# Designed miniproteins, single chains, part 35

Each design is a single chain, and the fold is of that chain. pLDDT is the mean over its residues in the fold that is shown.

## One batch from the design tools (miniprotein)

Design m1146
Fold by ESMFold2-Fast:
Parts: sequence; C-alpha cells; structure tokens
Structure m1146 (fold): chain A 160 residues (1-160)
Amino acid sequence: MKGRITAIVGRPGSGKTTTAMNIIREAVEKGKKVMILAGTRESYEEFKKKVEEILKELPDAEIEIRLVESREEFEEALEEIKREQPDLVLFDSVEALREKAGLSREELIEAVRRLKEETDAEIVLLLPATPEGLEFAREVADDIVFVGSAEEGREIVAMA
C-alpha cells in the first residue's frame, strides 16, 4: 500500500502543532525518518525548538526541517523527499507553503498526490478550519483529524 495522507484541521492555537509533534515523536521512537516543510519563519522556529527537545532524549533520531520561501525551494524540497525517502513528511501549513511557492490550489493538490504516488512516505498536512482548508483535506486526505476547541469537530475517515 502506498503511503497515507492525514489532514490535521483546526483553528490557530487549537493544538495542531502538538498533535503533529505527537505523530512525529511516535515515528522517530520507531526508528522512522521524518521531514518537516515549514511555510513560515515562525513555524520553522517553533518546529526547530520542538525537534531540539526530542533530540535531547533521542539523539539518533533523523528529523530534517526545511523552510520554504519560494517556488524553487518548494520544488527542491519535493526532489529531496524523493531522493532521501523519509518515512513521514509534515506540511506546516499547507496554505503558507502554497502562498510562498506561488502555487494554485490545484497545483498543490497535484504535487501532494504525486508525492503519494512516487513515495511510500506518510504525509501529514496541517490545515486551517476554514471552508477552503476542509475542501482541500477532503480532496487529498485518506484521514481527517479535527483538533482542539473546535466546536463540533469530528474525525472523518476517507477511503482512498
């Protein structure tokens, strides 16, 4: 079975980063290689700090973080994923990565689908609890997880 796509959907401050870090920690405790794509400097610095905390307890853990600020850097990161074959790839956030890379919604959907087809990596997508974020999640994700204090949040399992 090709790798799965999991969308984590929530409001700002809802615990999306905490949920993603729990998934990452479980993966590295199982000896899996992780790559994080950050679409903002703030997200990059937050993940860098959290990864440093994991590395204090698990110094042999393989976690790479990439800051994406252009279309060229996004395309380079996708080629690195294909070359390095990480077991888990995190996109934080999908919207910020799309905007920084100058991609249309359709171009980003195609890129994520292509990664699923060309790699065995588990793909984790952090998305806002907006109509656009939910529509994106439903289009590409095998599983959708709603996190935090989102009123009436529901877990939706999509069939691939």
Scores: mean pLDDT 81

Design m1147
Fold by ESMFold2-Fast:
Structure m1147 (fold): chain A 79 residues (1-79)
Amino acid sequence: LRAEVERLLEQAERLLALADTLIRQKRTDLLPLVVARLREVRAQLEAIRGSASPEDQKRLTAMLDRLDAKIAELEALLA
């Protein structure tokens, strides 16, 4: 479980960095794909959160909040 938590958190961080890069480069054509990938990682993090230790649940909840904020930001840009 710890390895899975670390893998998903790392994947989420990379996707967040990619989203910021694409926004900076004005690559709005790729944002829908990034939103889809962020939603997939969010679902995977939510699925494992209940089985995680209390310390990992805190880390996962913080990441879920960051993902929700970024998805909302990207969806606003696509509207």
Scores: mean pLDDT 84

Design m1148
Fold by ESMFold2-Fast:
Structure m1148 (fold): chain A 76 residues (1-76)
Amino acid sequence: SMEARVRAARYLLEHERRHGRFPSQREVAEATGVSVATVSAVRAELLGLRKVSPEVLELELEYSVEVLKEAVERVT
């Protein structure tokens, strides 16, 4: 479902933001309850290995804006 894809994408982006790396597909599936197949598809989209769906792109843009805001707040 779209909700499952959004949940997987959010977990992947949040983990990368906090730890500087994407977690394994198994880690995401276990933490979110999303299927490994769905996690794999979303992870491939975020890595640029396939076209990003609109719902995943919106989350990626939101996280990019938040990272920029944090960087600005630290130096300005």
Scores: mean pLDDT 77

Design m1149
Fold by ESMFold2-Fast:
Formats: structure tokens, sequence, C-alpha cells
Structure m1149 (fold): chain A 85 residues (1-85)
């Protein structure tokens, strides 16, 4: 887990616009139950991503907000994920 996080952090030091690396960081923090950090990284993935990657980022934001108790934002980002794909 931490090894993969460090790998993605290194990629992002060299290419901070690598949306796929931001999605992967979001997934790793989501798996460990850190929904706040997961959301932060998915937000960056949505900022730099397009198409399928942006859809994945919005889907990640949706499930992160749901786990944080923000049902309205969860529904909003689920809708955006559907539109971006």
Amino acid sequence: LEEKIKEYEKILEEDPKNAIAWVNLGKEYYKRGDYEKSLEYYEKAAKYGSGTVKAQAYAGMSVSYFNLGDEEKAKYYASLANQAS
C-alpha cells in the first residue's frame, strides 16, 4: 500500500498533471478508509483528466462523499461521472 503511494507521489513530482496517477492515489487512500485524502486526490484527477479518467475521478468523489455522509454531493458527482464517460 505505502510503496504504491510513494511510487505515485514520485510520478506526480515529475508530472503533476498525470491524472491517472492522481486516480490511483485516490483509490489507494479509499482502500485504507481515508476518504478525505481520497477525495482530495480524485479532485486533482478530475482537474487534469478527461473522458474515462475524469469519469473515474468523479465516481471516486461520489463514493468518497457518500462515506463522509454527504449524500447530496455523492449523487451530484455520480451524475457527473455518467456525463463524463
Scores: mean pLDDT 85

Design m1150
Fold by ESMFold2-Fast:
Order: C-alpha cells, then structure tokens, then sequence
Structure m1150 (fold): chain A 59 residues (1-59)
C-alpha cells in the first residue's frame, strides 16, 4: 500500500516543483527522491510536488 504521511508544520512552496501544505494535511508518499526530499501527493487537492522530509511524519 502507498505510505501516508502528515504535515507536522505549515510549508509554503518556494517554487513550482514543490507542494504547499498546512499543518495536519495528509499526503501519499510517492517516492523518496533523496535523503532530504520526498515526492508527495496531497490527499485534499490531488496536487503533487516535492516536500522536505522534515515537514512530514509517516502515519
């Protein structure tokens, strides 16, 4: 099954490749791009983008 994670803080995308999240937003982790960034999809909006791993906690 795809892994689910929750945003532990607000994150505003610094550019178009990144995903903006509010604290408490749930995402699907699509892939681990590197040690610091995940590609995620918002469960609320369906939008995809890169998110710092430090913003997300797996649930």
Amino acid sequence: APREAVAVRDFTAPGPLFLTLKKGDRVLVLKEVNENYWLAQSLATGETGYVPKSVLEEI
Scores: mean pLDDT 83

Design m1151
Fold by ESMFold2-Fast:
Structure m1151 (fold): chain A 60 residues (1-60)
Amino acid sequence: MGKLARVVEDVVAKTPEDLSLKKGDIVEILEEIDSNYWLVKNLKTGKTGIVPKIALEIIS
């Protein structure tokens, strides 16, 4: 299982590759894009996309 993270602030997607998230959502980290961004899967919706690392707190 990939690392899990909690969303610590609401995220609004700005491009089709980005993922909108709500504070308190749990995501699975799939891949590191660069030093500032993760590719994640929202476990509630099943959607995947790119999100800033600062919006996430790793929990497992």
Scores: mean pLDDT 82

Design m1152
Fold by ESMFold2-Fast:
Structure m1152 (fold): chain A 61 residues (1-61)
Amino acid sequence: SEAEREAGRLLAEAVRQGVSGPELAEAMKLVAEASGKSGEEKDKLYREAAEQARKALEKAK
């Protein structure tokens, strides 16, 4: 899904930049939870993961 691709893209960018912290940890946790879900719940978790990854990247600037 688009939400999965966006979450993956932002996590890859955070890892590439060496970002760490609670927002990145939460994003990784949400992606792991999403892998066990389906449908709308899965997409919701990926959207939440993308938001956490964005926050981690913003704090690293």
Scores: mean pLDDT 82

Design m1153
Fold by ESMFold2-Fast:
Structure m1153 (fold): chain A 62 residues (1-62)
Amino acid sequence: MKALAIALEDYEAKRPDELSFKKGEELLLYLDDRVDKDWVLATSLKTGKTGLVPASKVEIVE
C-alpha cells in the first residue's frame, strides 16, 4: 500500500540507502516495504529519488 506524506522537519541521510529531505517536502511512502517500524521506503515527489526515511519525521496525509 502507498501513502502520501509530508516531511515534518529537515533530514540528512546518514547512509547511502537513506533519503535526504526538507521540511514540507511531499513523499510517497511504500508501507508494504517497511524494513522496521522506525523506517519506511519513500520516494520524494520533488526529486524522484527513492530511499529509507525515519517514520517519526514524516506525517501521512492520505
Scores: mean pLDDT 78

Design m1154
Fold by ESMFold2-Fast:
Structure m1154 (fold): chain A 120 residues (1-120)
Amino acid sequence: KKEELGKELLKAAEEGDVEKVKELLKKGADITAQTKESGATPLHLAAKNGHVEIVRILLEELKEKGEDINVALTVPGVGATPLHLAALAGHDEIVELLLEYGADPEAKTDEGLTPADLAA
């Protein structure tokens, strides 16, 4: 059930379903759940897809639990953090929100690119 909740949380974060994200977190879904394909967390998927409210909810929960917000994708040759994905997608509100919560603006992808390099 906990593994199923994690998969549902990843999908809800990707789709922008705010109420489902809140429900799943209340049920004990693993906020650090990762996709099998890329190691993407709910924060990666919400940041990539421009879901500002979900990013806020996830950042508050991650901060409360002392979890890392700078998790990199595990797919070889990428190494992108949620901040990299938000910058690449041009989601300025999410970039600002991630930085407010302590995201590392100097984090580098496996290609040596910072979030600013991807936003250019």
Scores: mean pLDDT 84

Design m1155
Fold by ESMFold2-Fast:
Structure m1155 (fold): chain A 79 residues (1-79)
Amino acid sequence: KNYLGYTELHLLALETNLEETKKRLEELKEKNVDVNAKDIRGYTALDYLKMSNAPEEIKKLILEFLLSHPNFKEELFKR
């Protein structure tokens, strides 16, 4: 994590390159990542994804990754 509390997922939610997103998601599937981690402002990767201007294909791919994790707080997404 960097000094602002960003996880790799936070940074990925701001990525605009589809192939980089696919590669990083594959790497993250093998890592024990906290999909609910909050940065210093209290934002999760999902919050950044909602604010992102990334293509919808990238947003969908990251969202499906988040939903595949058993500890993901899906209730926040359904609202």
Scores: mean pLDDT 70

Design m1156
Fold by ESMFold2-Fast:
Structure m1156 (fold): chain A 90 residues (1-90)
Amino acid sequence: AAADANGRTEIHLAAEAWDLEKVQELLKSDEVDMNAADANGRTALHLAAENYHLEVVKILLKSDKVAYTAKDFEGKTAEDLARENGHEEI
């Protein structure tokens, strides 16, 4: 429920830190907004994709609670960020 100065919630921090156990715990809670956007319009999925935390990305994509097509303020999806940051070849 608490967000930091950049609008990042606990799910954002867990995804950025590669905390697989915390991500799984938060996905089980109906009180956590898995699609919460930070100050840049980025979700936890965007942060995981940008930081190449593939196991976090896989866990989030398996959840029916996660909007994998959500766009940040630059109009980019998590897949777009992954491609631009070094995965353009595949």
Scores: mean pLDDT 74

Design m1157
Fold by ESMFold2-Fast:
Order: C-alpha cells, then sequence, then structure tokens
Structure m1157 (fold): chain A 65 residues (1-65)
C-alpha cells in the first residue's frame, strides 16, 4: 500500500498531454503520492483511482499527512 503525502484539489481543469499524465477536472480531489520535482507530483484520482503525473500549479493542498 502507498501512503499519501497530502490531500489536494484541482483548481483548474488539466488535460493529460502524455499517457503518463493524469487528467483532472476543476474541483476533483486527489491524493499526492510523491513529489517528483518542484513542478510535478505523482497523484491518484480519488474519483477514478487512476494514477499519473500532474503539474503542482494545478493543485491546492488541503491537508498534509
Amino acid sequence: SVQPLALAVAIEDYEAKTPEELSLNKGQKVAILRELSSEWVLAQSLVTGKTGIVPKEYLEVLQYF
């Protein structure tokens, strides 16, 4: 099992540009699993269960674990 780092919400729609990226709708909640860089995180959608990378700037952290 993967322990998440934080709960976050998408502040804007994000459209995946590669198969490794996660598409998000504004208001969608995600678990941040890993920080990959200052600009990118590995996140899991709490709606679909899918994982992928997403730019941090599209997320607002609600709670750190």
Scores: mean pLDDT 86

Design m1158
Fold by ESMFold2-Fast:
Structure m1158 (fold): chain A 66 residues (1-66)
Amino acid sequence: DKEKKEEFKKFDKDGDGVITKEELKAYLRSKGKNPTDEEVERMIKAADKDGDGVIDYEEFKAFLES
């Protein structure tokens, strides 16, 4: 889905194909949220099914669809 790919790219500012904790935190802050590091880690853990501490596109898509 192109729309989900474009949303993923908003998080993936480095273009490395994954969303890091830092990128997710920066995105949420750009939306007027002020998450703690613990909250961001919990969000990543919820989406990160392979346990590598980052969110790839398939994990991100599943997270949005849940």
Scores: mean pLDDT 71

Design m1159
Fold by ESMFold2-Fast:
Structure m1159 (fold): chain A 114 residues (1-114)
Amino acid sequence: LEDLYEAAVKGDVERVKKLLANGADINAPVNKHGFTLLHKAAIEGHLKAVKTLLKLAEENPALHEAVTATTKGGLNALYLAVFFGHTKIVRVITDFLTKHPDVEKQILENERYV
């Protein structure tokens, strides 16, 4: 996970792809509260990491779950970016959701019930 996150923070798309191909799970929790790599990037304000992960999600629908995933408290990456004031990250996530209305619908449904 640390290698995957560091590659994403640097915007090294090819290294991230190689790590995922070798069995790295982008949705694996990084802590006991159910935070994923995307949640951590959104909290810490790592715009390159968020852009890299979203670019990969555009190429692989299985990675769409990373955008809709919630912490144990019911918080998704978009909410965390808003809460921590990372306006550029908010914009790139909302731009992704606009291109993928199926993912946007899942986020809205998750927030309605949590």
Scores: mean pLDDT 73

Design m1160
Fold by ESMFold2-Fast:
Order: C-alpha cells, then sequence, then structure tokens
Structure m1160 (fold): chain A 159 residues (1-159)
C-alpha cells in the first residue's frame, strides 16, 4: 500500500521526466503521487490548503505557471507547514527558469521535513542548472541516504 516514501518517489520521478521534457511521463508520476495524497493522506492535511494545492497542481499540469504559483502561495498562507506546497512552488519556479527562487522553496520544504528526499532531489536539479555541481551532488547523495531506492537521484549521481 501507498505511503509517504512512495509519494516522494513518484514526485521525484515526475520532476525527473519533466526536466527531460517528457511531460506525458511526468503527468503519469505526478498523477500517481496525487492519487496517494487524495486516497491515503488527505486526512492529515488542512482541507483548504489541500484544495488550493490541488487546484495549483491542475494549473501546473496545464503549464499555467503564474496561476499555479499563486495557488501554491495561497496554500502556504493557509498552512505554512504544508511542505508539499513548497515543493510544487519550487517546481513551478524551476519551469519558469527562476532557479534562485526555486532553490529557496526546496530548502523551505527540507526545513519543514528534513526526511523529504524528493525535495533534496529537486534541490540537486536546480543547483545543477545553476552550474553548482558539487552542491548538486551533495543534495543527490542526501536524497539517497534517506531513500537508497530513489532511482532519479541514483541516476543523477552516475551522470
Amino acid sequence: SADWRELQRYLALGQHYASLGDYLKAQVYFGRAMRILLLDLYDDINPEALRLFLQGEVAYQQKKYDEAKKLYEEAIKVDPEFFLAYLFLGNVLYEQGKYDEAEEAYRKAIEIDPEFFAAYYNLGNVLAEQGRLDEAREAYRRALEIDPDAEPARAALAA
């Protein structure tokens, strides 16, 4: 059955395929993550923050990045500890090429949940885009320390 680690694996895989321009595979993995969130984890999250976050996810999948950004920021205002909203805020900022702001969002997700390996993987990706390759490798290494089966982080370290 689904758990937080499986959710994080699907989030990391979705971001990996999005970074490769394979948006169809990215949608499949993000959809699996959202299914886990809705069916297994929804009771653990503020319902208003969750509603705003899910509207933001729909906007993100439609590449409506300014709308997605606004909805994730509104979800964060309702629940400032909702670390998934910071992850997806980082993802939309990354897609907009706003790498410094994406880094800040991923670091905030890590601050709230230091065992959230998907945020370390995404931090590694944004650091690599900035040419900060040693810091990117450290972020990927940290993701693998939390989940040794985190396939995207393993692949990124091998490159």
Scores: mean pLDDT 82

Design m1161
Fold by ESMFold2-Fast:
Structure m1161 (fold): chain A 60 residues (1-60)
Amino acid sequence: DLFDKFDKDGDGVISKEELEELLKSLGFDVSTDFVLKAVDKDGDGVIDKAEFEGFMSGLL
């Protein structure tokens, strides 16, 4: 699963840096900050599993 692969420390969230790596590995030429703001509704700078699944279901 992509979430588990990019959640390197197993804390149940994806950091902005991990999201940037994910987007680059998928070949998306979008701003990490733009994606983060669209997915991270509370603006805490991390993406939990539910937010990640919502984002990925829109792409896949």
Scores: mean pLDDT 71

Design m1162
Fold by ESMFold2-Fast:
Structure m1162 (fold): chain A 117 residues (1-117)
Amino acid sequence: IRNDYEGLSEKEKELLRAAYEGDLERVERLLKEGADVNAADKYGTTPLHLAARAGHLEVVELLLRHGADVNAADIFGVTPLHLAELAGHEEVVELLLRHGADRNAKLLRPDLLEASL
């Protein structure tokens, strides 16, 4: 386990993990307990980035209802929409666009996305 969660509380670390795993019940519980829906790790990765990358449609919807920033950009300018499009999660792409995701958000390092696949 890498210490990639510098600056986050234990609750926020659990929220990031639950979002990536698609654990809808755990995400909802953590948000009700006051976890920051827009918590970001040292790379600017939010719960919405992880849920979108993994294709967890119901978790994406829950995070957006709790005020997740649909256009949250990590340190490379990667948004949840970019990750959903890259992974081919069409229903997540449509959901993010319905919530105001910007298709024209510019990647600062698109080479790093391709190298991470």
Scores: mean pLDDT 80

Design m1163
Fold by ESMFold2-Fast:
Structure m1163 (fold): chain A 67 residues (1-67)
Amino acid sequence: AAEREREERYREEVKRLLGEELGLSDGAADAVIARMEAAGYSAEEILELIRKEGGAALVERADALSA
């Protein structure tokens, strides 16, 4: 339970920050997170990126990985 619970907390925090910084819906934020996770990023790494570089930079990274 602990590992999944921890990952879910990181995902929820990323979604909150994306909503606050960029006004993304929950569905749009989930899509950004899913693209990053599909590319091998952990929820913890995604949270570190958004805290250091901001939501716009995270979206740019996710879009680059989708190309």
Scores: mean pLDDT 81

Design m1164
Fold by ESMFold2-Fast:
Structure m1164 (fold): chain A 89 residues (1-89)
Amino acid sequence: SLDELTGEERVLLAMAEMEEEGKESVSLSELLEELRKRGIRASRSTVRRTVRRLKEKGMIEEDPDKPGYYRLSEMGRASAETLKLWLKE
């Protein structure tokens, strides 16, 4: 269930679903709104720290064409797909 996901896993899943909806990259503000829409209560500072850690792990990357926007790396996309499969069971 969603309640068993870490903050990092919740962010990866949200970003993957936003990508599926046609967003090539997302800002911190857009990501925060998506998390809130999903009933996830997170502060802007918590989401910023989670995004930084995911970037350090190579799970997300900065969009070279949009300063302040982030997208899933190939590794991050693979991790999100694994989480989606786990949540369907």
Scores: mean pLDDT 81

Design m1165
Fold by ESMFold2-Fast:
Structure m1165 (fold): chain A 61 residues (1-61)
Amino acid sequence: SDYLDRQIDFIERELSKLTPEQAREVAENILKAFEVLYPDDPEAIERVRKRLEETVARLEA
């Protein structure tokens, strides 16, 4: 999962450069892409979703 964690870290940094509205839209699209790429790993998808939600929430604060 080091690979997945590094990808999420990169995504979080990129989302932090966007407005909250843009970050939410991009995060939703990224999550959908992960669901298609990793359909047999619901735990990894849930972890990605939570981290993306936390990043967007931080930008909205």
Scores: mean pLDDT 80

Design m1166
Fold by ESMFold2-Fast:
Parts: C-alpha cells; structure tokens; sequence
Structure m1166 (fold): chain A 98 residues (1-98)
C-alpha cells in the first residue's frame, strides 16, 4: 500500500501524497509527513487538509511559526466548515505555545 501510494504521489496524485502525509503523521514520522504534505500542496495548493496536516506536523516538531502559517492557509482555502474550525483550534494552540 505505502509503495503504491508513493508511486502515485510521485506521478502527480495529490490525494495519494496527502494520504502518505496522514499515514506518516499518525506514525509520528513528522519529517516524512511534512515532505508528503508539501508534495500534496505543490500539486494542489488549495487542499485545506494538506495545510492542516502540514501545520500539525510542524506543531509536533515545535516549529510554531511554520505551524501558524500553515493553519492560516488551511483556514483561507477551506470550503469545509469542520476543517476550518479544526484549523482555527490548532492555530490558537500554536499561538499560545509560541
């Protein structure tokens, strides 16, 4: 599964890149999560979920400024009220930890 997702993401499948970012994030592989979230955003810069996972990975690494920027982008591009509200909560948390 992961090897198939990597091949698809490298071939330009933004959803596959996002799925890899989520998988790596859940496994606490934050550098890999950042890499694949950035790949998803290169392919689709309006992907609010990719901005959200990028911010969450930076937050876990203690890169609060980068986390804040990513959460602000997630809020700006989100068409899903749930994702927007989630990004707003993480933005507040990152600002408090900075």
Amino acid sequence: MIEELKARAEAGDSPAALELAVIYYRNKKYDEAIKWAEKALELDPNNAEAWLILGRAYLEKGDYDKAIEAFKKAIEVSTDPFIKKLAERYLKKAEELK
Scores: mean pLDDT 88

Design m1167
Fold by ESMFold2-Fast:
Structure m1167 (fold): chain A 58 residues (1-58)
Amino acid sequence: MEIYKALKDWEARLPTELSFKKGDLLELLKEVNDNFWYAKNLKTGEEGYVPKSFVEKV
């Protein structure tokens, strides 16, 4: 399981995007393109697209 930590808060603008807060742990499920990954927030269990520049590997 590839886990990343949120560097900043992010509020989803689309229903397919995942909201997260700084320090949340995200599981990378799929690399989609240069800007977004599909991930699961381990705190909420919700899935969606996240901006990869807002997360770092733990």
Scores: mean pLDDT 82

Design m1168
Fold by ESMFold2-Fast:
Structure m1168 (fold): chain A 105 residues (1-105)
Amino acid sequence: VNAKDANGRTPLHIAAEEGDLDKVEKLIAEGADVNAKDNNGETPLHLAAKYGGLMRVVELLIENGADITAKDNNGKTPLDLAKEYGHEQIADYLEIQIKKRKEKE
């Protein structure tokens, strides 16, 4: 489940990029590392944010422990990529999740 291709991408990276919700769910259930980094330092959440996949894929990755604040090799977070590539709904969702983490109990 965590085998990497020539670009350092796991099956979960590819499923997140494609917006394939069923495959994302299956791979997470099989023990996929939601925080695996490819050769660009991008996690599956970076790819979901960058390519504007289904919101449910973004939600599912975060629910299963995806690091929202992870930086790629260019210092960009998933939020930075969502904004750069014009995926406003994903960017808004990520901003809300970041704010919730900054709120004290």
Scores: mean pLDDT 82

Design m1169
Fold by ESMFold2-Fast:
Structure m1169 (fold): chain A 104 residues (1-104)
Amino acid sequence: MEEKFDELIEAARAGDRSKVLELLKELGITPFEKDPRGLTPLHLAALMGDVETVKELIEKGLADVNAVDKDGRTPLHLAEEAGREEIVEILREAGADPSLKPKS
């Protein structure tokens, strides 16, 4: 499971949108499934700054833009933390709630 998820993340990091979509379909991974850390493919694409994969996941309905990891972080939170301004704008336009942030 982790190895297949890692392949998906490598495809996302490379900007190979066709490979990302094919792996999601082939592996039976739902757009809302999470790894053991609670991270979705959208979380990781946002963190890595992969604009094209973020757009593809959102446009194809393969992502929940407000999904939270185990620490309550959304893809928007990770994009802001990583300084991915273009992805922040894309996520907000897709319905991400900028007020949803983890607070300790």
Scores: mean pLDDT 66

Design m1170
Fold by ESMFold2-Fast:
Structure m1170 (fold): chain A 62 residues (1-62)
Amino acid sequence: MKIIATVKYDFTASTPDELTLKKGDIVVVTEKLNDEWWKATSLKTGETGWVPSNYLEVLAEE
């Protein structure tokens, strides 16, 4: 299942496995580690990494 989400707050990656995002960016969630960390791909940059789920607002699920 693919989840399309918008970024609610600026997030700066603290590790190479995390994805830096800006408020208003659109991402596709491809994997969930748990309720707190989701793996997302930025539609703006094509980069993939882990993001806190509470920084994302779900727009659509396929």
Scores: mean pLDDT 81

Design m1171
Fold by ESMFold2-Fast:
Structure m1171 (fold): chain A 62 residues (1-62)
Amino acid sequence: FEVGEIVTAKEDFVAQRPDELSFKKGEKLKILEVLDPDRVRAQSLSTGRVGIVPKDLLEPSS
């Protein structure tokens, strides 16, 4: 994944830490920052909220 990419959530996720973003399966997220090989900072296009999400729960939207 890369910054500016729109991705789709593969399944529901409940934030386990204060800096993480909760989302639902099928939700569209914009990648704001790639933090490490496993995690990105993303913004929900549905809610506008920003947080850290696991990359393995995301897939390309196109």
Scores: mean pLDDT 81

Design m1172
Fold by ESMFold2-Fast:
Structure m1172 (fold): chain A 108 residues (1-108)
Amino acid sequence: VNEADENGWTPLHLAAAAGDLEKVKELLEQGADVNAADLRGHTPLHLAARAGHLEIVELLLENGADVNASGAFNVTPLHLAEAEGHEEIVKLLLENGADPNARLTYVP
């Protein structure tokens, strides 16, 4: 259930990115690592937040997803949700303790 492909994507990454809520639930019940990181350090929460899958973001957070997980250049799920304009996901992440002051490692 935690076998990663060439990009470091687990089945949970793929299901979260695809918006497959039932598959996300199935994988979590099978012991999938909710905080598995791909080659860029992105977790399933990063991919769900970027894709705008609100129900999957909520389910991942309920299952112990690190709301402040940082990938390459300190990209967090909050950064991806903000960049894509997913306002309800931004609100949900902030309600779950996302750091609104987290900054990318790029010079401002």
Scores: mean pLDDT 80

Design m1173
Fold by ESMFold2-Fast:
Structure m1173 (fold): chain A 75 residues (1-75)
Amino acid sequence: VFDKDGDGTISTKELGTVMRSLGQNPTEAELQDMINEVDADGDGTISNKEFQTMMTNTGLGLSNEKIIQYMMKHT
């Protein structure tokens, strides 16, 4: 579940759902690696803001607005 201010927590499962909506299908290991790249506390989850940054860095900069809308849908 995501917060009203758009700073919700994203798990590997939620990240996988978003990636599938973008035409990707990463493995659990790949999702965990992506989260570990930005997750300093090591809980295996990231904030929506960190997720946006990661997707932009991946080369989906133009798609971050679509990602934001998708995340807001789950609020």
Scores: mean pLDDT 61

Design m1174
Fold by ESMFold2-Fast:
Structure m1174 (fold): chain A 79 residues (1-79)
Amino acid sequence: MNQKLAEEALRAAEEAAREGQLNPEAVEQLRKAAKAIEEGDWEKAREYALKAMELQNGNKQAMEEALAKLKEALKKAAE
């Protein structure tokens, strides 16, 4: 279950980076996020994905809000 959340966060960050020009520092953060997903540490994966978005001039607040909405939706589906 945690892997799916981490995969969605990583995917969103990768998609945003690919739509523009890839920033080398953002790519490094995405790589760290992928490693965290493999380890089952979705919280670290989320943090690295958010850092990648910030390096691409991403809005941290918007990303946090999107991740919070996704988490709430998954919690509701589990109930």
Scores: mean pLDDT 59

Design m1175
Fold by ESMFold2-Fast:
Structure m1175 (fold): chain A 92 residues (1-92)
Amino acid sequence: GGDSPLHVAARAGDLERVRELLAQGADVNAKDENGRTPLHLAALAGHLEIVELLLENGADVNAKDINGLTPLDLARMFGHEEIAALLEKAAA
């Protein structure tokens, strides 16, 4: 519960659906009930191309969830090193 369509697509790895939703004006920085943005969900799930697409559309790389975790923190916790490197570069 509390998920937008963009949260669901980002978590699921549905790149085409993410692209469609962003083209329709979906809020790239919308927060779910855990304070997580679509970028948090793509980063924890390991979906590199979706992380790139969300960043290109103005995703807040520094957004914190209810536990104070950023997308970078989640990428590191789940061992997604390429996503972690991309998010470090985007935060600089």
Scores: mean pLDDT 90

Design m1176
Fold by ESMFold2-Fast:
Structure m1176 (fold): chain A 70 residues (1-70)
Amino acid sequence: SVADLVAELNRLVREAKELMKEGRYDEAIEKLEEALRVAEELGRQGHEATALAAQRDIREMLEEAKRKKE
């Protein structure tokens, strides 16, 4: 269901934020890439506005994690 996808998305983003606080950027990147796939699935199911907002936030976090890893 859409609710299950939203719950999974929120869980993955929360886990990624905690990993970033711990300096575990490789693991955070993996969680964010999973979150991006879930957001893309939301878009495919017709929830495009929600998916686009989530994808934007996730991509910003991915860029931050990649910069901090470097």
Scores: mean pLDDT 87

Design m1177
Fold by ESMFold2-Fast:
Structure m1177 (fold): chain A 152 residues (1-152)
Amino acid sequence: SMVRRLLELLLSFFYGQPVVLPETFVEVPEDATSVVGLILRGLQLLLEGNFEEAARLFEEAYKKTKDPELRAFSLILAGLSHLLAGNYEEAARYFEEAAEIFEELGRLELARLARALALLVRGNFEEADELAKELSPLGREILEMVRKILEE
């Protein structure tokens, strides 16, 4: 699915190495309240098309984690979930907050991707395209997939 490919590209970009999601998730307990458990369950819900529940779990992970990198990444996943649910303004706010955190951490390429995503979901395609020129091929592929989602 397009969502699966987009998630694999985003995870690969975040970790700086290829990430492949399993074809089927081992069932994650419904009561998984750890930060990792919330993220894994949220990823499962995204792949199942339950975008609003996925957003809620990533927002909970964001509130619960003390790790600023996991905080920023949880915001990216929440933003993506809101985008897929059609909540573009909320998605843009989460991407902008993630960009600020990544900038503070010196993760400049992740910050640039997050800013480009925020511009893209607000319909600022020209400004997003300018930021895309400074991204790796992987970052540009992520933006092109998000653009295709917005065109549907």
Scores: mean pLDDT 84

Design m1178
Fold by ESMFold2-Fast:
Structure m1178 (fold): chain A 63 residues (1-63)
Amino acid sequence: SKKDELGGKLLLAARFGLLDLVKKLLAEGADPNFKDGQGRTALDWARENGHDEIAALLEEALK
């Protein structure tokens, strides 16, 4: 589904530090609570890989 596609893209963008893509995906309605097969969210991946600006953006999106 589009929701699953957006969620998967958000995880990938956060993992690889693609800030502009993260912003675009959130604007398109990507669910910041979407979890990968290991139960990790985009926020978990951003934090693990040191993408501080993406992590801050995702924390705001989760309010």
Scores: mean pLDDT 86

Design m1179
Fold by ESMFold2-Fast:
Structure m1179 (fold): chain A 65 residues (1-65)
Amino acid sequence: GEVRYARAVKDYEAKTPEELTIKKGDLIEVLEVVDEEWWLGKSLKTGKTGLIPKSYIEEVATGRD
């Protein structure tokens, strides 16, 4: 499957155990797009997975085959 990456554009503190705490600049692997507002991601810094607000991240484009 295609691996997608995103970068945190601002700090987000998890509000529930299902959410992921991130810091601005953290690199995140996108695991699933749950809806337009929430994505399931894995922090490459901590290895933890959880829901992240899409507005707190930006996709990292990679054109490497």
Scores: mean pLDDT 79

